# Ledger of designs, part 7: designed miniproteins, single chains, continued (2)

Each design is a single chain, and the fold is of that chain. pLDDT is the mean over its residues in the fold that is shown.

## One batch from the design tools (miniprotein)

Design m4215
Fold by ESMFold2-Fast:
Structure m4215 (fold): chain A 60 residues (1-60)
Amino acid sequence: MAELERLLAELEALARTLPPELRQQVLDFVANVRAWAAEGRPAAELVAEIREYLAGLRAL
């Protein structure tokens, strides 16, 4: 799959292992990223945003 879709799938998989409150926030972020992509925002910017978010989750 494309890099963006791969990272979104990885983020969704990580969300399934998280506590309910944090899981909801992660899924909301995924939904927002998909909406931004549909609005025509560059995939490269969204990929960078997801990578930063994942790094933050890994630090928890």
Scores: mean pLDDT 80

Design m4216
Fold by ESMFold2-Fast:
Structure m4216 (fold): chain A 77 residues (1-77)
Amino acid sequence: MEVERNLEIIAEKEGVPVEEVRREVDALDADEEERKLVVEAAAIAARDPGEGEKKGLEIMKEYYETVKKVDRSLFGK
């Protein structure tokens, strides 16, 4: 499953087990689609050398804040 692979990428960047990342994702005040979008975006960013020293969970939190601010009625699918 693509979500599992993305969680593993974030976990490797953070240096924690995948269960820890999943727990953090499940704790987000977001629906299932928003969680998948946050995880996908964070995994892409975690593989980007431009993110530098940022930890996987830090990257995920930044994308979560962005998703919460986006109006999904017209864009952001």
Scores: mean pLDDT 69

Design m4217
Fold by ESMFold2-Fast:
Structure m4217 (fold): chain A 105 residues (1-105)
Amino acid sequence: SDTRKRLLELVDRISKLLLKAGELLDKHKASKDTLIQYIAAALTNAGLGFAISLDFPPEEILALLDVLEEQFEEVMRQLSKYDPEEAEKLREEFRKLVEEMRKLI
């Protein structure tokens, strides 16, 4: 469906934001604990894409999205200790993508 295609495009956009966050964390030599939180967010986003592709129920997609939001915010909280301007830009871009996903689900 057109809705599924758009949701998968939004998941891909989140993957690109996570890649940029990972590059910034690496640049700033973030702690292993922060890198584990980053990996968890990346895996949750991949799982979200898989669940959408398999037509998981809306309530299960929303539950995964809620987990992703919590994990991403923790990564941004840690990144803001090194680069508050880039962390805020990534947080704003992520928020817009998540808001669009919630309207489509």
Scores: mean pLDDT 90

Design m4218
Fold by ESMFold2-Fast:
Structure m4218 (fold): chain A 76 residues (1-76)
Amino acid sequence: MEVEKAIGEANELSARGLYLEAQGEKLKAQGDYVLEVEGDESKAQALNDQGEKKFEQGRELLEKAKELKKKLEEEL
């Protein structure tokens, strides 16, 4: 039961991490669009900064998922 719960938590963290990485890429693409089309450097920078923050949050969740999977391997 604990092992199954930990597997579920690791999978959920992986899914959330991938979602945040995708959101980060989307925000960066929007920043590039704003810079090229509107020429609004401040708005483009804000979107890129938000995208980078989402990407970092996603990576942290993926790393936590990896750590949980490693602990599961050590319990077996």
Scores: mean pLDDT 82

Design m4219
Fold by ESMFold2-Fast:
Structure m4219 (fold): chain A 109 residues (1-109)
Amino acid sequence: SLVDELVEQIKKGIEEAKKLSPEEQERYLLDLVTAAVRQARLAGLSIEDFKKLKEEILKLLKEYGASPWTIEAAERIFDAAIEAMEKGLSQDEFDALIDRVLAEERARR
């Protein structure tokens, strides 16, 4: 399934993140989550599959031991994506919202 493919991409990204400094790891993991969210939207994932993708990716980040800030930021990015889908936002509005949430989470750090 596309959910399984995106989960495998995140697993590979987490392994690559192990080579990075903590600061670079946080940036890399959030860029990876953001890319997965955008790819899921473009591929036409249902709201149900987005919720499943959120659950699986947050579980992987927690198992990896990602920072609490990274986990919270990833969760907020997924929640924003799901809400945008529920509201029927266009692709441009969706992308703009995800970019805003990412910027807000980076400012909260």
Scores: mean pLDDT 86

Design m4220
Fold by ESMFold2-Fast:
Structure m4220 (fold): chain A 141 residues (1-141)
Amino acid sequence: MEEKKREEQERLKEEALKQLDDLLNLTTTTADSLEAAATGASETDPELAEQMRQLIQDMRDTATAKIEEAKRKIEEGDYEGAKKLVEDMKATTTSLLTQASELARQAGFEGLARAIDQARDDISKQADEAIKLIEEAAKAA
């Protein structure tokens, strides 16, 4: 029975790490897509495009740094530290994407605003799944 408990602990740890990789990949892919959309808007509103690119870059940098640190915390057995890093990343990313959506909507780019709102919801949901898996791994440890 002890061997099965160790296998379960290792499995849950690997699932948490994989979910963080998936979250980072979603966030970076989303940033690339939103940067392309902001570049398209630059033909109509170059100031908006520059403001949006800055918010998207801040989101990418925050997500990359916090997710990489969270993965290290899991490897060290600090699941509570990893959870707090993902919660902080979710809060910061949600704030930055809300600002980008409001800017797009104010400029009349309703379709772009809706795409940003969807991206925010998708990232938020994936972050919640990462937090849940980290909590499950912590309970098994």
Scores: mean pLDDT 86

Design m4221
Fold by ESMFold2-Fast:
Parts: structure tokens; sequence; C-alpha cells
Structure m4221 (fold): chain A 65 residues (1-65)
């Protein structure tokens, strides 16, 4: 069953790529990412989180505050 491993990979990615300008929250089957500033580093972090979330079968929601 790949789900548990993909979830652990997602959690590791969140820990590795989370920047001070970002907040992440898991709500059920959704990963919510909130960002205060749109920098190139933030955009790259979001792309990494998108890939990890898709592998884990989770929906990704990104909001710029």
Amino acid sequence: MELDRAMLELMAAVAEVTLPEMSTEIRGDELHVYVEKETEDVKKAIEALEKAAKKAGMKLHVEVL
C-alpha cells in the first residue's frame, strides 16, 4: 500500500521546503498552503509541494494573502 509512504514523503517535503513566509495545514484530504509574499523561492517550494501532494492523493490549495 503506497499511501502511507507517499504521506510520509509529503510530510518530509513540507518540513524541508517550508519557508518563513509560508504556512501549511493539512485538513482531511487537503493540503492548504498560505503565502504572504510571491518570491521565486516560494514558487519553487509550491511546485515541490504540488508534486508530493499529487503522489499522496491529496488536493492542494494555494492562497496568497
Scores: mean pLDDT 76

Design m4222
Fold by ESMFold2-Fast:
Structure m4222 (fold): chain A 64 residues (1-64)
Amino acid sequence: SEKEIQKIKEAMVKVLNLPESLVETYTEMIRNYLKNTGATADEFIEKLEKDPELAMSEMLMLGS
């Protein structure tokens, strides 16, 4: 669980070029997204790398 969240945070910093401090504020959203979807971190990271805008929209909707 925490390892999966950390993997997504690292991918968001790298792919979206966001500061780590901003990505830390997304911890609960990421946790809720994984819980609500049953997705793995690797599945989300693949989506993020292919279409960052769509992946983030999905995380916002399903992690809220």
Scores: mean pLDDT 85

Design m4223
Fold by ESMFold2-Fast:
Structure m4223 (fold): chain A 101 residues (1-101)
Amino acid sequence: LSPEEQAELRRLADETADRLASMSVEEIKKYAEEFKKRLDELAEKVPQFARGVRGLAKEMEKYVLERLKDLSPEKAENVAKAAGYAAGTAYAERQLERLRS
């Protein structure tokens, strides 16, 4: 990833975390499941990038989790997981666009 792509994905992860932080744990878990399903579907379509996509999702989850100091542990973990899946999904979609172009 270029520094610009890395910065954009971190921004997306932060924006996702901010949006979800005000929600209930049950709502956050629902969004995490939806993002995970989309990530898994996209990873299947770009198997050559699947490892990188999942790795990026984990890195973004860790990045967000370290910043969520004011939330309960359960809420922080679910927000970070959802943000990681959302960022991984965006990266996978970008890889698909490159293959279609």
Scores: mean pLDDT 82

Design m4224
Fold by ESMFold2-Fast:
Structure m4224 (fold): chain A 77 residues (1-77)
Amino acid sequence: DALLAEMRALADQFAAAGLDEIAASLRRFAAMGERLGDAALPMMRETIDQARALLADPALAREQQARGLEMLKKMDE
């Protein structure tokens, strides 16, 4: 509950910063966490911690956004 709300709030912050793929990934993980319940709690906590670290370093977040997007495109194909 509270973790899902935090993940959605973090996704909104990344989207506002133009980091749309990070925001989309956070929303997908939140949906997975909602579906899996307690089994997803460790994943949700780690995801929130990583997202908070990226928000503290906008330059690193932009680099991770660009690199992550390329990786996701290759995995999706």
Scores: mean pLDDT 74

Design m4225
Fold by ESMFold2-Fast:
Structure m4225 (fold): chain A 101 residues (1-101)
Amino acid sequence: SSQIEHNLKVVRTLLDQLREAVKKRDILRAGLFAIALSSELQLIVKQLNNPELAKLTDQITALLQQAMNLLLAGDYEGALATLEQVGQLVDKFIELAKKLS
């Protein structure tokens, strides 16, 4: 599905924008990109209706919340390390979503 391929590209772009916002210590933009990323993943899960994608989205959302908590606490290194874990799960999500579309 070309729509799913487009949505997966949006997911990657939002994660890149989130990492950049954290590096710049832009708490407001980081929060907005984290919410947008979670929402985009939820839309893809709804479209593909797959329990493994739902599980990956739950794990990613929990790590995004952890990264934002670390960012709010001033732990920028911890926030970026947590976003590296988010990136690994996003890669797994994208690979699975492509196989299902």
Scores: mean pLDDT 91

Design m4226
Fold by ESMFold2-Fast:
Structure m4226 (fold): chain A 107 residues (1-107)
Amino acid sequence: MEEALEAAARAVEAFTQALIKSNGDVGAGVTAAQREAAADPRVDSLEFLEGKIERKKDENGNEVLIVRAVLRVTVDGKEFYVEVVAEGDIKTGKARVLEARLLDEPP
């Protein structure tokens, strides 16, 4: 359970950073997320099921990218569905995870 949450959070953080650095290349984001999953020996597979990307301005006019993703993470043959929300700073290229939660059922 914790392993699936941690793997999903790291994958979406990597996705968001790569998306910013590539000026919106979703394929580059997916590739970065898959590299994070492959580096974790506890993770059998990780797949993006759904994604929503929003560009917003904070109260100081700084542009941020909000990524909301639903992932299927397989750990020791058991499937987990995880929703992750990450925020990326467009100017710095840094991302942080705002929330990660288990879903009771697939979306």
Scores: mean pLDDT 83

Design m4227
Fold by ESMFold2-Fast:
Structure m4227 (fold): chain A 97 residues (1-97)
Amino acid sequence: MKLTEEQEKKLDEKLKAYRASLTPEQVAEMERRIAELDEEIKKLRENKTVDNLNKAGSLEAERAMTRALLEGKTSKEIHDEIEKVAKRIQEEIDKLL
């Protein structure tokens, strides 16, 4: 969904505050989650079916969001990263059909 400029600004302020509030241990937990997602994505991509690519896409979107949050990206940048994942997965599925 397209956010209004006011909604984007409020969300960006909340994201910045959230990132600033993360402890080193919470950051390490998010990094561990990214590593777990990478392994699961790898397993799903070993057999490239439409179902496996859809599942991999969901995990890649979670990974992209988590990484973008850790990097202190804005709501727009996070949205753009998720859209890039969705586009890539759709292009891969289209190549199987």
Scores: mean pLDDT 82

Design m4228
Fold by ESMFold2-Fast:
Structure m4228 (fold): chain A 84 residues (1-84)
Amino acid sequence: SEREEYARQALRVAEAAALVAEAAGDPELAREIRELGRRLAEAILAGAPEEEIEEIAARMEELAREAASRLTPEQRAALAEKLA
């Protein structure tokens, strides 16, 4: 279903962002991103208001950007190796 597909995409995006946070040396940030991904998937599957879904997604995107900004060139190379 469309909702199930969207929920799966949300979880995949959250996992990718969490791996970035782990590569940056921040397992607590990774845990927070994964939790937001879970909440986003649940909201999508429950048919929550669009505004609620957008708010959770925006927060997850904010944390993902923070994680990416903290990567050193060496951490970025290590992450690329893990994702290959």
Scores: mean pLDDT 84

Design m4229
Fold by ESMFold2-Fast:
Structure m4229 (fold): chain A 77 residues (1-77)
Amino acid sequence: MKEIIFSIDEAIKIAVKFSIEFNIPDEILDKIIEAIKSLGEKISESQLIEVIKKYVDLSEEEIKYLRELIKKAHKNS
């Protein structure tokens, strides 16, 4: 399966939706957004997950939800 690649704006939208669902503090979300922006114009699914993992201790269920958000965003672009 080819890895999903997003624009930086789509990655930020995914991070925001994830933060709302799991009640992540705004201060942590801001750090995640800064890290996403530092990666340039495009980000892969694995890069987005790894960025969020740096700031949030992700369970397997949270990773699964994040991957579903990614797939949904990719289809709706």
Scores: mean pLDDT 79

Design m4230
Fold by ESMFold2-Fast:
Structure m4230 (fold): chain A 99 residues (1-99)
Amino acid sequence: MPQRLSDEQLNTLLRPDEKLAALLSEVGLTRETYTLGDILAGITQWLIDQRLFRDDEDPFLVDVSGTLLEEILGVSSLDLRNQVEIAELILKHSTPVAP
């Protein structure tokens, strides 16, 4: 079952660390701060650009082994239906911006 983030969670303002910011810059995201939703969209676009959507059986299960994204997030695969798990990984590699 897909795990989805709320609109409130998606609007959380974050400052990516240096490695995550470098990945986001490859998809044209060059700002200091982004919402969690913007970072998720940027990661999805990066996966598309790297042509990692190759699994015809489950296109949402992406192998990121040996990529920059594995180095940043510390995982070898991502289930794109589990936005909550991906968000937790992003939060470990970002600094929350105080309100």
Scores: mean pLDDT 77

Design m4231
Fold by ESMFold2-Fast:
Structure m4231 (fold): chain A 91 residues (1-91)
Amino acid sequence: STLEEMVAHAEKVKAEEIERVRNDPEGVLEEAIAAVESEELAHPTPLAEAVLAALEEIKAIPDREKALEAFVRAVEELLDRHLAEVVAKAK
């Protein structure tokens, strides 16, 4: 079914994005900032605002290694929430 395909796709995207952010957290952080800022300017949404706020909070951390660790965790939590919503719709 289409919902089963969406769940499988979301699980694959989650795994790929987690691997990507863990291998290059700094590069992914820069991409995420650019993407969220662009999306917020074009199509402001509560989700885009929440992600931007989380990124701004992470930027406020003076230790870059700690900031990158916080970013990795925030991305994992965001992907977990997205997957949970997709799974809930499939039930």
Scores: mean pLDDT 68

Design m4232
Fold by ESMFold2-Fast:
Structure m4232 (fold): chain A 66 residues (1-66)
Amino acid sequence: VIDLLKKAIEAYEKGNKREAAVYTTAAMLIAVGDGDEKALEAARKVSRALDQGNIEEAKKILEEYE
């Protein structure tokens, strides 16, 4: 999950916003399947930050959960 969120942020920085959305969605689905509530919260927060165009906040959120 965390690795997928790193890929989402990287894709967004490269201008691949659709690919970033795919990675955040995949991270959420895996977290739900694994019952990993902390990973799910991280994925939701990163997804919201990227949706708002706030890459710096997305990175900060991810660092807190690593």
Scores: mean pLDDT 80

Design m4233
Fold by ESMFold2-Fast:
Structure m4233 (fold): chain A 81 residues (1-81)
Amino acid sequence: MKIEISTRRLSDRYGLLIERYEDGTIAVYLVDLETGEILAELVIYPDGTIELKVRPGKTLSEEELAALREAALEAREAALK
């Protein structure tokens, strides 16, 4: 079950949706704010395993990838405290 949902704006076009689950799983989505489409997802499981999925045809910039990683790690650290 989701226990926390937060959002972060990266630009006028893109934002992050950050979800924390009861088991300690963190999911971060890169969202197109004009269309509502999910462009990428980064999941950190309770054991620390990381999965990244990117929508076919989307290439992540270094800034977008860094933002996904930082948001996921921040949420995981907050969940462990």
Scores: mean pLDDT 79

Design m4234
Fold by ESMFold2-Fast:
Structure m4234 (fold): chain A 63 residues (1-63)
Amino acid sequence: SSEKVERAWRFAANALAQGRDPAEVAAEVERRFGVKVEIRPAPGGYAVRIEAGDASAEGLVPA
């Protein structure tokens, strides 16, 4: 679960850093990893939160 969240977060961060649309990235990450994803605009980039059961990861992705 924790490893899945870490892989999902890294995928989302890389995709967002490459300028992909946040809504498309969220949908792809949820489909690919079976996690819950929230991506919101934030100063300097995006705030990303990923959840899978009791595991979660949250951080800022520069864009």
Scores: mean pLDDT 84

Design m4235
Fold by ESMFold2-Fast:
Structure m4235 (fold): chain A 94 residues (1-94)
Amino acid sequence: MDAATAAKKLLEDLGIEATEEQIRENVLATPLEDLEKAAERAAEGSKLGKEALELARAGKGGEAAEAAIKAYENGEIGGGGALAILGYALKVEL
């Protein structure tokens, strides 16, 4: 799935309403270094989270999104952690 679509669905699960456009605007406004550091912290302690981070670095945003959501669904990372990885994945594509 698209990283922006995945982030929107995850935000809805967390009770936060956001459009894909708002998500993209927030990611564009956030420095790449800040998103990368947040994603690195989120991936610590999770094998799937680390795999999602490496897929994001490789520009494989869709695969990164699937791995990040799976890590969240498995309870390996929290919703905020999954959002950090998704935001980084989306920023790399921009």
Scores: mean pLDDT 85

Design m4236
Fold by ESMFold2-Fast:
Structure m4236 (fold): chain A 84 residues (1-84)
Amino acid sequence: SAAADAEAAAQLEKQLEEAAKKGRETGDYGREIGQVVTAAIAGSKEVIKATAKKLRELAEEYKDDPELAKTLRLSAKNLESIAG
């Protein structure tokens, strides 16, 4: 349902915010972001699209951290490709 998709997207968006912050603190960007991206792929097309949008927003927020921003943009591009 649309409500279930919205709830799933909101949860993943919160997890991405936490993953980006933790990735910046640990330097393990691929692991932290990758776990949330894997969870998003198991969701609906709408959840995947919402997650990709949040990844783009976080990449702009963290633009002063080039490796994190690059990981976030690549993850967004991959999800956008999966969503079609």
Scores: mean pLDDT 84

Design m4237
Fold by ESMFold2-Fast:
Structure m4237 (fold): chain A 88 residues (1-88)
Amino acid sequence: SALEAFLEAAAALSAPDVPEEELEAARPEAEAALRASGVPDELLAALAEAARRVLALRDATSEAARAELRAAVRRTQELIAEIARVYE
């Protein structure tokens, strides 16, 4: 489903081992599908913010920055789970 495609793309954003080419290919379809699925803009904005934070910190090497990365990954996963619960 469209939501599943988005959840996969969002999960990949939290997994640094996923090739950027796969993320680039999946992202536009997932974003369009999310807009079509009726997920509230507030949740989309929160998810986008959390995902941006993960991307900004994914190359972090310090303990403090890596702790922030783990928190951002957890926040992204929590928002994904919230969307899945409501829109499954």
Scores: mean pLDDT 62

Design m4238
Fold by ESMFold2-Fast:
Structure m4238 (fold): chain A 58 residues (1-58)
Amino acid sequence: MSENELINREIAEKLREVGRQAQLLADARKTKKQALAAGDKEAAEAATNTINKLKGLL
């Protein structure tokens, strides 16, 4: 394979991982807002923990 093909595969894989993490972060933020609106402290805390963990990975 060409050097460009190997680089493109590495970039594509990294972008997939970042995109997945960004989607999880967006979902967690949405869940936190919904939980806070519903008064669900447990769900809000779980979402906050997920957000903090994902921020540490980004």
Scores: mean pLDDT 78

Design m4239
Fold by ESMFold2-Fast:
Formats: sequence, structure tokens, C-alpha cells
Structure m4239 (fold): chain A 86 residues (1-86)
Amino acid sequence: SLSDKLKNLTDEEIEKKAEELFERFDVDGSGTLDFYEFHAALNWLLGKFVPRGILEELFKEADTNGDGTLSREEFVALLKKLAGKE
């Protein structure tokens, strides 16, 4: 499951992993992840196919301000939620 990759990580390890992914996949240097960058980051992190519908739901849950992009803070919060740490 999505949580299986994250459930054994500490909050600090999740934050570090999110920072590494953000730096790698924020290719336009905007300081945010759009849906395509998010898709690439999550597929890299999980090492498996995630259906578009699931990705869209996860993106909407993480995009708390509704601007169509994810900040570092929103991305960290999503990964902690997937790990069951929220």
C-alpha cells in the first residue's frame, strides 16, 4: 500500500525525503510542485504505478489553499498523512 513505504519513517525522515524530492522535481524553480512534478515525485518515492484518480485525490487533499500547486509544507503534510502520522 501507499503507507507501507512511509509507515516506518520518523517525521524527520519524512521531512528530509520530501525536501530531497522537492529539490529534484521542482524543475522550474517555482518553490512549488504542479500536478506533473507531483506525479513524478510520488512515483519515484513509491516505485510503483499509482492510478491518476488516486493521484488527483491525493493532490486535492494536499492542496489546502486550492491554488493548483503544492508547497513544501503541503507536500510534507501529505506524506505524513500517507504514513498515518497526522
Scores: mean pLDDT 72

Design m4240
Fold by ESMFold2-Fast:
Structure m4240 (fold): chain A 78 residues (1-78)
Amino acid sequence: SHISISAESSNVSLSDFVAELEARGYEILDKKELDNGIKIVVAKDTKTGSKEIFVKYPSGTDSSTIIQAIEEVKEKYK
């Protein structure tokens, strides 16, 4: 796949999530928070040039809801 996806349950704020990725050497390409609390960041690893979609979701979020949110973002960043 041209883009990797990482998803995990977390109570982190969008701003802290972005700061964590930037501290790890990622360039932020896009970021959004959905009304259901799902946070999505599209980032580029500055060392490898690889793009990755990072997702944080509230504990207990349905897998179908998470997948749908990822699919919307993935279509934009093929």
Scores: mean pLDDT 82

Design m4241
Fold by ESMFold2-Fast:
Structure m4241 (fold): chain A 88 residues (1-88)
Amino acid sequence: MDEELLKLLEETKAKGEERRAEIQASATPEGLARFRASLPPLIEALLNDSSVSKLEKILGLEAALAFARILGDAESAALVEAAIAELR
């Protein structure tokens, strides 16, 4: 196995945890309002993008779902889950 690949995976994990903490730190009322306001148009744009594969759309939506869950925004999480279900 490529040792550089293993190092990249470890660095990606460390960055993932740092990013999770950063997302949780943005869980202010203003940050949540911005996330809620931006999410519907982003989902609509992604779903209407014929150049993006179904798998890539699902992966993008799963990332948005992770953000919604980290922020504790159940309404945004439900919206993203509905979009994922429509694609599956």
Scores: mean pLDDT 70

Design m4242
Fold by ESMFold2-Fast:
Structure m4242 (fold): chain A 68 residues (1-68)
Amino acid sequence: MEHLLAGNAAFQAGRYDEAIAHYERAIAEDPDNRLAHYRLGQALRAKAEAEGNDPVLLARADEHFARA
């Protein structure tokens, strides 16, 4: 759970790119980790909202929420 914890810390600090990278690594280690998919969705959504609602990031968030 090291990447999930590191991702959570980055997300709480508003460092969404770092959070995304950590959550993607958590999923790479365990593709069925529902919590990692949910957290990645949240981070992608937050980044999209900060950057003017990028539809690619929003679509990626929705895909990960579906796997959560």
Scores: mean pLDDT 83

Design m4243
Fold by ESMFold2-Fast:
Parts: sequence; structure tokens; C-alpha cells
Structure m4243 (fold): chain A 118 residues (1-118)
Amino acid sequence: MSLEELLEQVAEAGRLAESPDPEVRREAAERLLELAETGDPEVNRAALPTIERLLEDPDPEVRYIAALALLRLAETGDPEVVRAVLEAAKRLLDDPDPEVRYAGGTTIVVAEEQLRRA
């Protein structure tokens, strides 16, 4: 898939993330997770703002999938993306859902290790 096509997919996921239907927002989070797994720095930068919004979603499953996408950004992102990921992940430690808190804690460990290597 070309960078242009990947950025179009980020924009589409951003649109789905605005849906009043939690199933559609879960689909958006899953698409962003797949996009984060590409490891492309332009895709990661474009996806980050929507991922951060989905971390605040009222549905804990949406927040959990968004937290998994955030973890992928920690593994593949450039140092500026990873710094933003670290700050977002710290907010997840106060999440009411224990699975979201666990994903946040894991993301912090990965992000701090990546920043130490940079």
C-alpha cells in the first residue's frame, strides 16, 4: 500500500472515530492499530491524534484497542511520536478498566526503553 493510500486510511479511521456507534468506533481503533503496525513515521504521526482521542472514549473496549495502537506507536515511532505516546500512556494508569491500565503500563515501559536508545 502506498503512503498516500495509508494516509487516506488514517483519515477514514478518523471519520469512523467520530461515530455515535461504539461498534463503528471500535472498527476505527482496530484500523488505527493495523496502520500503527506498518511502522511508517508519517502514518504514525497522522494516526496519533485520533488514537489519543479514542483513549478517552466512553467504551472500555475502544480505549483498550486504542491503547494497543499506542503500544505499537511506542515500538515503531520516531522519538517525537514516542514522547507523545509516553505522556498519553501515563494518563491510562488512572483508567477504570484494569486491562486498559495494564496496556498503559506496558506502553510506558516500551516508550521509556525506546527513548533511552534514541
Scores: mean pLDDT 87

Design m4244
Fold by ESMFold2-Fast:
Structure m4244 (fold): chain A 56 residues (1-56)
Amino acid sequence: NPFAATAEEIIKKDPGKYTVEEVYDLVAKKLGLTGVPGLGGPMRKTVEDVYNRLEG
């Protein structure tokens, strides 16, 4: 899953540096998905699941 892999890379590189919203924004930017409607929900849930596993 590219959303999970990208979120995990961002968090593990700088643990504790970003909020879940910041990780979500960075994942969207890195994958070129900023401003694309309809993809936010699945991407957000995947990023939240990764964030909670690594930071929660």
Scores: mean pLDDT 75

Design m4245
Fold by ESMFold2-Fast:
Structure m4245 (fold): chain A 93 residues (1-93)
Amino acid sequence: DELFPGDDVDLSLLDEEGREALEKLLERLKAGVREPELWELVKKIAEGALEKAENPQIYQNAAEHYTKLYKENLSPDEVDEMAERLRREREEA
């Protein structure tokens, strides 16, 4: 019922592990190494992916992928591909 990220990312709906993963991403974004466009892109992609998700597992997968993306310096194109893949997997599931 809750939509993410919406205005803010409500970490309360995630499991402890999922919440930690997403919280680490948010902390990295806030910790002096952030790009305003990347921040907005991540939020928009996560929002789109979760909006169509009925299963929290999809959201946790997105959080994990976003955390990995940020750590591994993946291109914005990779982020878009991950979001599309999560969306397709949800539709096929």
Scores: mean pLDDT 49

Design m4246
Fold by ESMFold2-Fast:
Structure m4246 (fold): chain A 92 residues (1-92)
Amino acid sequence: EVEELKREILELAERVAEIALEIARIQGASEEEIEKVRKEAEEALEELRKDLEGLTDLEELRALLEAARRGVEVAELVLEMTKNKLSPEDLL
């Protein structure tokens, strides 16, 4: 259960990284800009993996899982907005 929660948290974080790269591509980011986003995502995922190694409390892991799920929902919303050429300002 602890290892399953850690795996799911990491998979959700990887999904957020994938969405960030897709958003960058849709926005016409250069190869250099896409590479920067990819490297930043890889660093963040490695840091998350290290933080998770020390966690054994199920309550903390479930809170992180919930936060990761919200992160994916937000990322998917931003992706949909980007595809529809909406800016955050257009929603205000």
Scores: mean pLDDT 80

Design m4247
Fold by ESMFold2-Fast:
Structure m4247 (fold): chain A 71 residues (1-71)
Amino acid sequence: SQEIVEFMRKWYEENKENEEEILARVAEVERQLAAEPDLDKQVDIVLDYYKEIFGISDEQIEQMRAELAKK
C-alpha cells in the first residue's frame, strides 16, 4: 500500500499539469468500456490507458496481463 501511494504521488507530480487531458481521457475510456461487452477487450482498453498515463512499457503490460490470467 505504501509503495502504491508513493507511485501515485510521483505520477501526480509528473502529470499534474496534464490533469484536464487525463480527465478527458478517463471519460473516453469509461465510454469505451461501457460499449465493450468482451471482458478480454475491456482488459486491453484498461491496460492501454495505463500504458498511456503511467508510461508503462509493452513488456510490463504483458506481465500484468499474464498475472491477471493466472486468477
Scores: mean pLDDT 69

Design m4248
Fold by ESMFold2-Fast:
Structure m4248 (fold): chain A 90 residues (1-90)
Amino acid sequence: TMSQIQSYRDQGNRYRGQATGVMRRVSPDLGDRVGSLGDQGLRDPSVMGDSMRDIVDLARRGSPEATPLVADYVDRLASYTGLMNRYLNS
């Protein structure tokens, strides 16, 4: 149980890092802001939806062409957070 939760957290951190990396190539400031929002959502799943929306909005403003890739990574982050939450509530 705890081992599976840790695995989901590790996968979430990986996708958060990938989204941050994409935006950091556009702008270091955008990358840092995306990383901060993703980290906040991973630590507090109750604000994950807000963090996801803000990440995608930042990507859309900084690089419209990178937005689909960032959105994919953020969706994957949310999927692993959702798996973790379902496991904790079952």
Scores: mean pLDDT 74

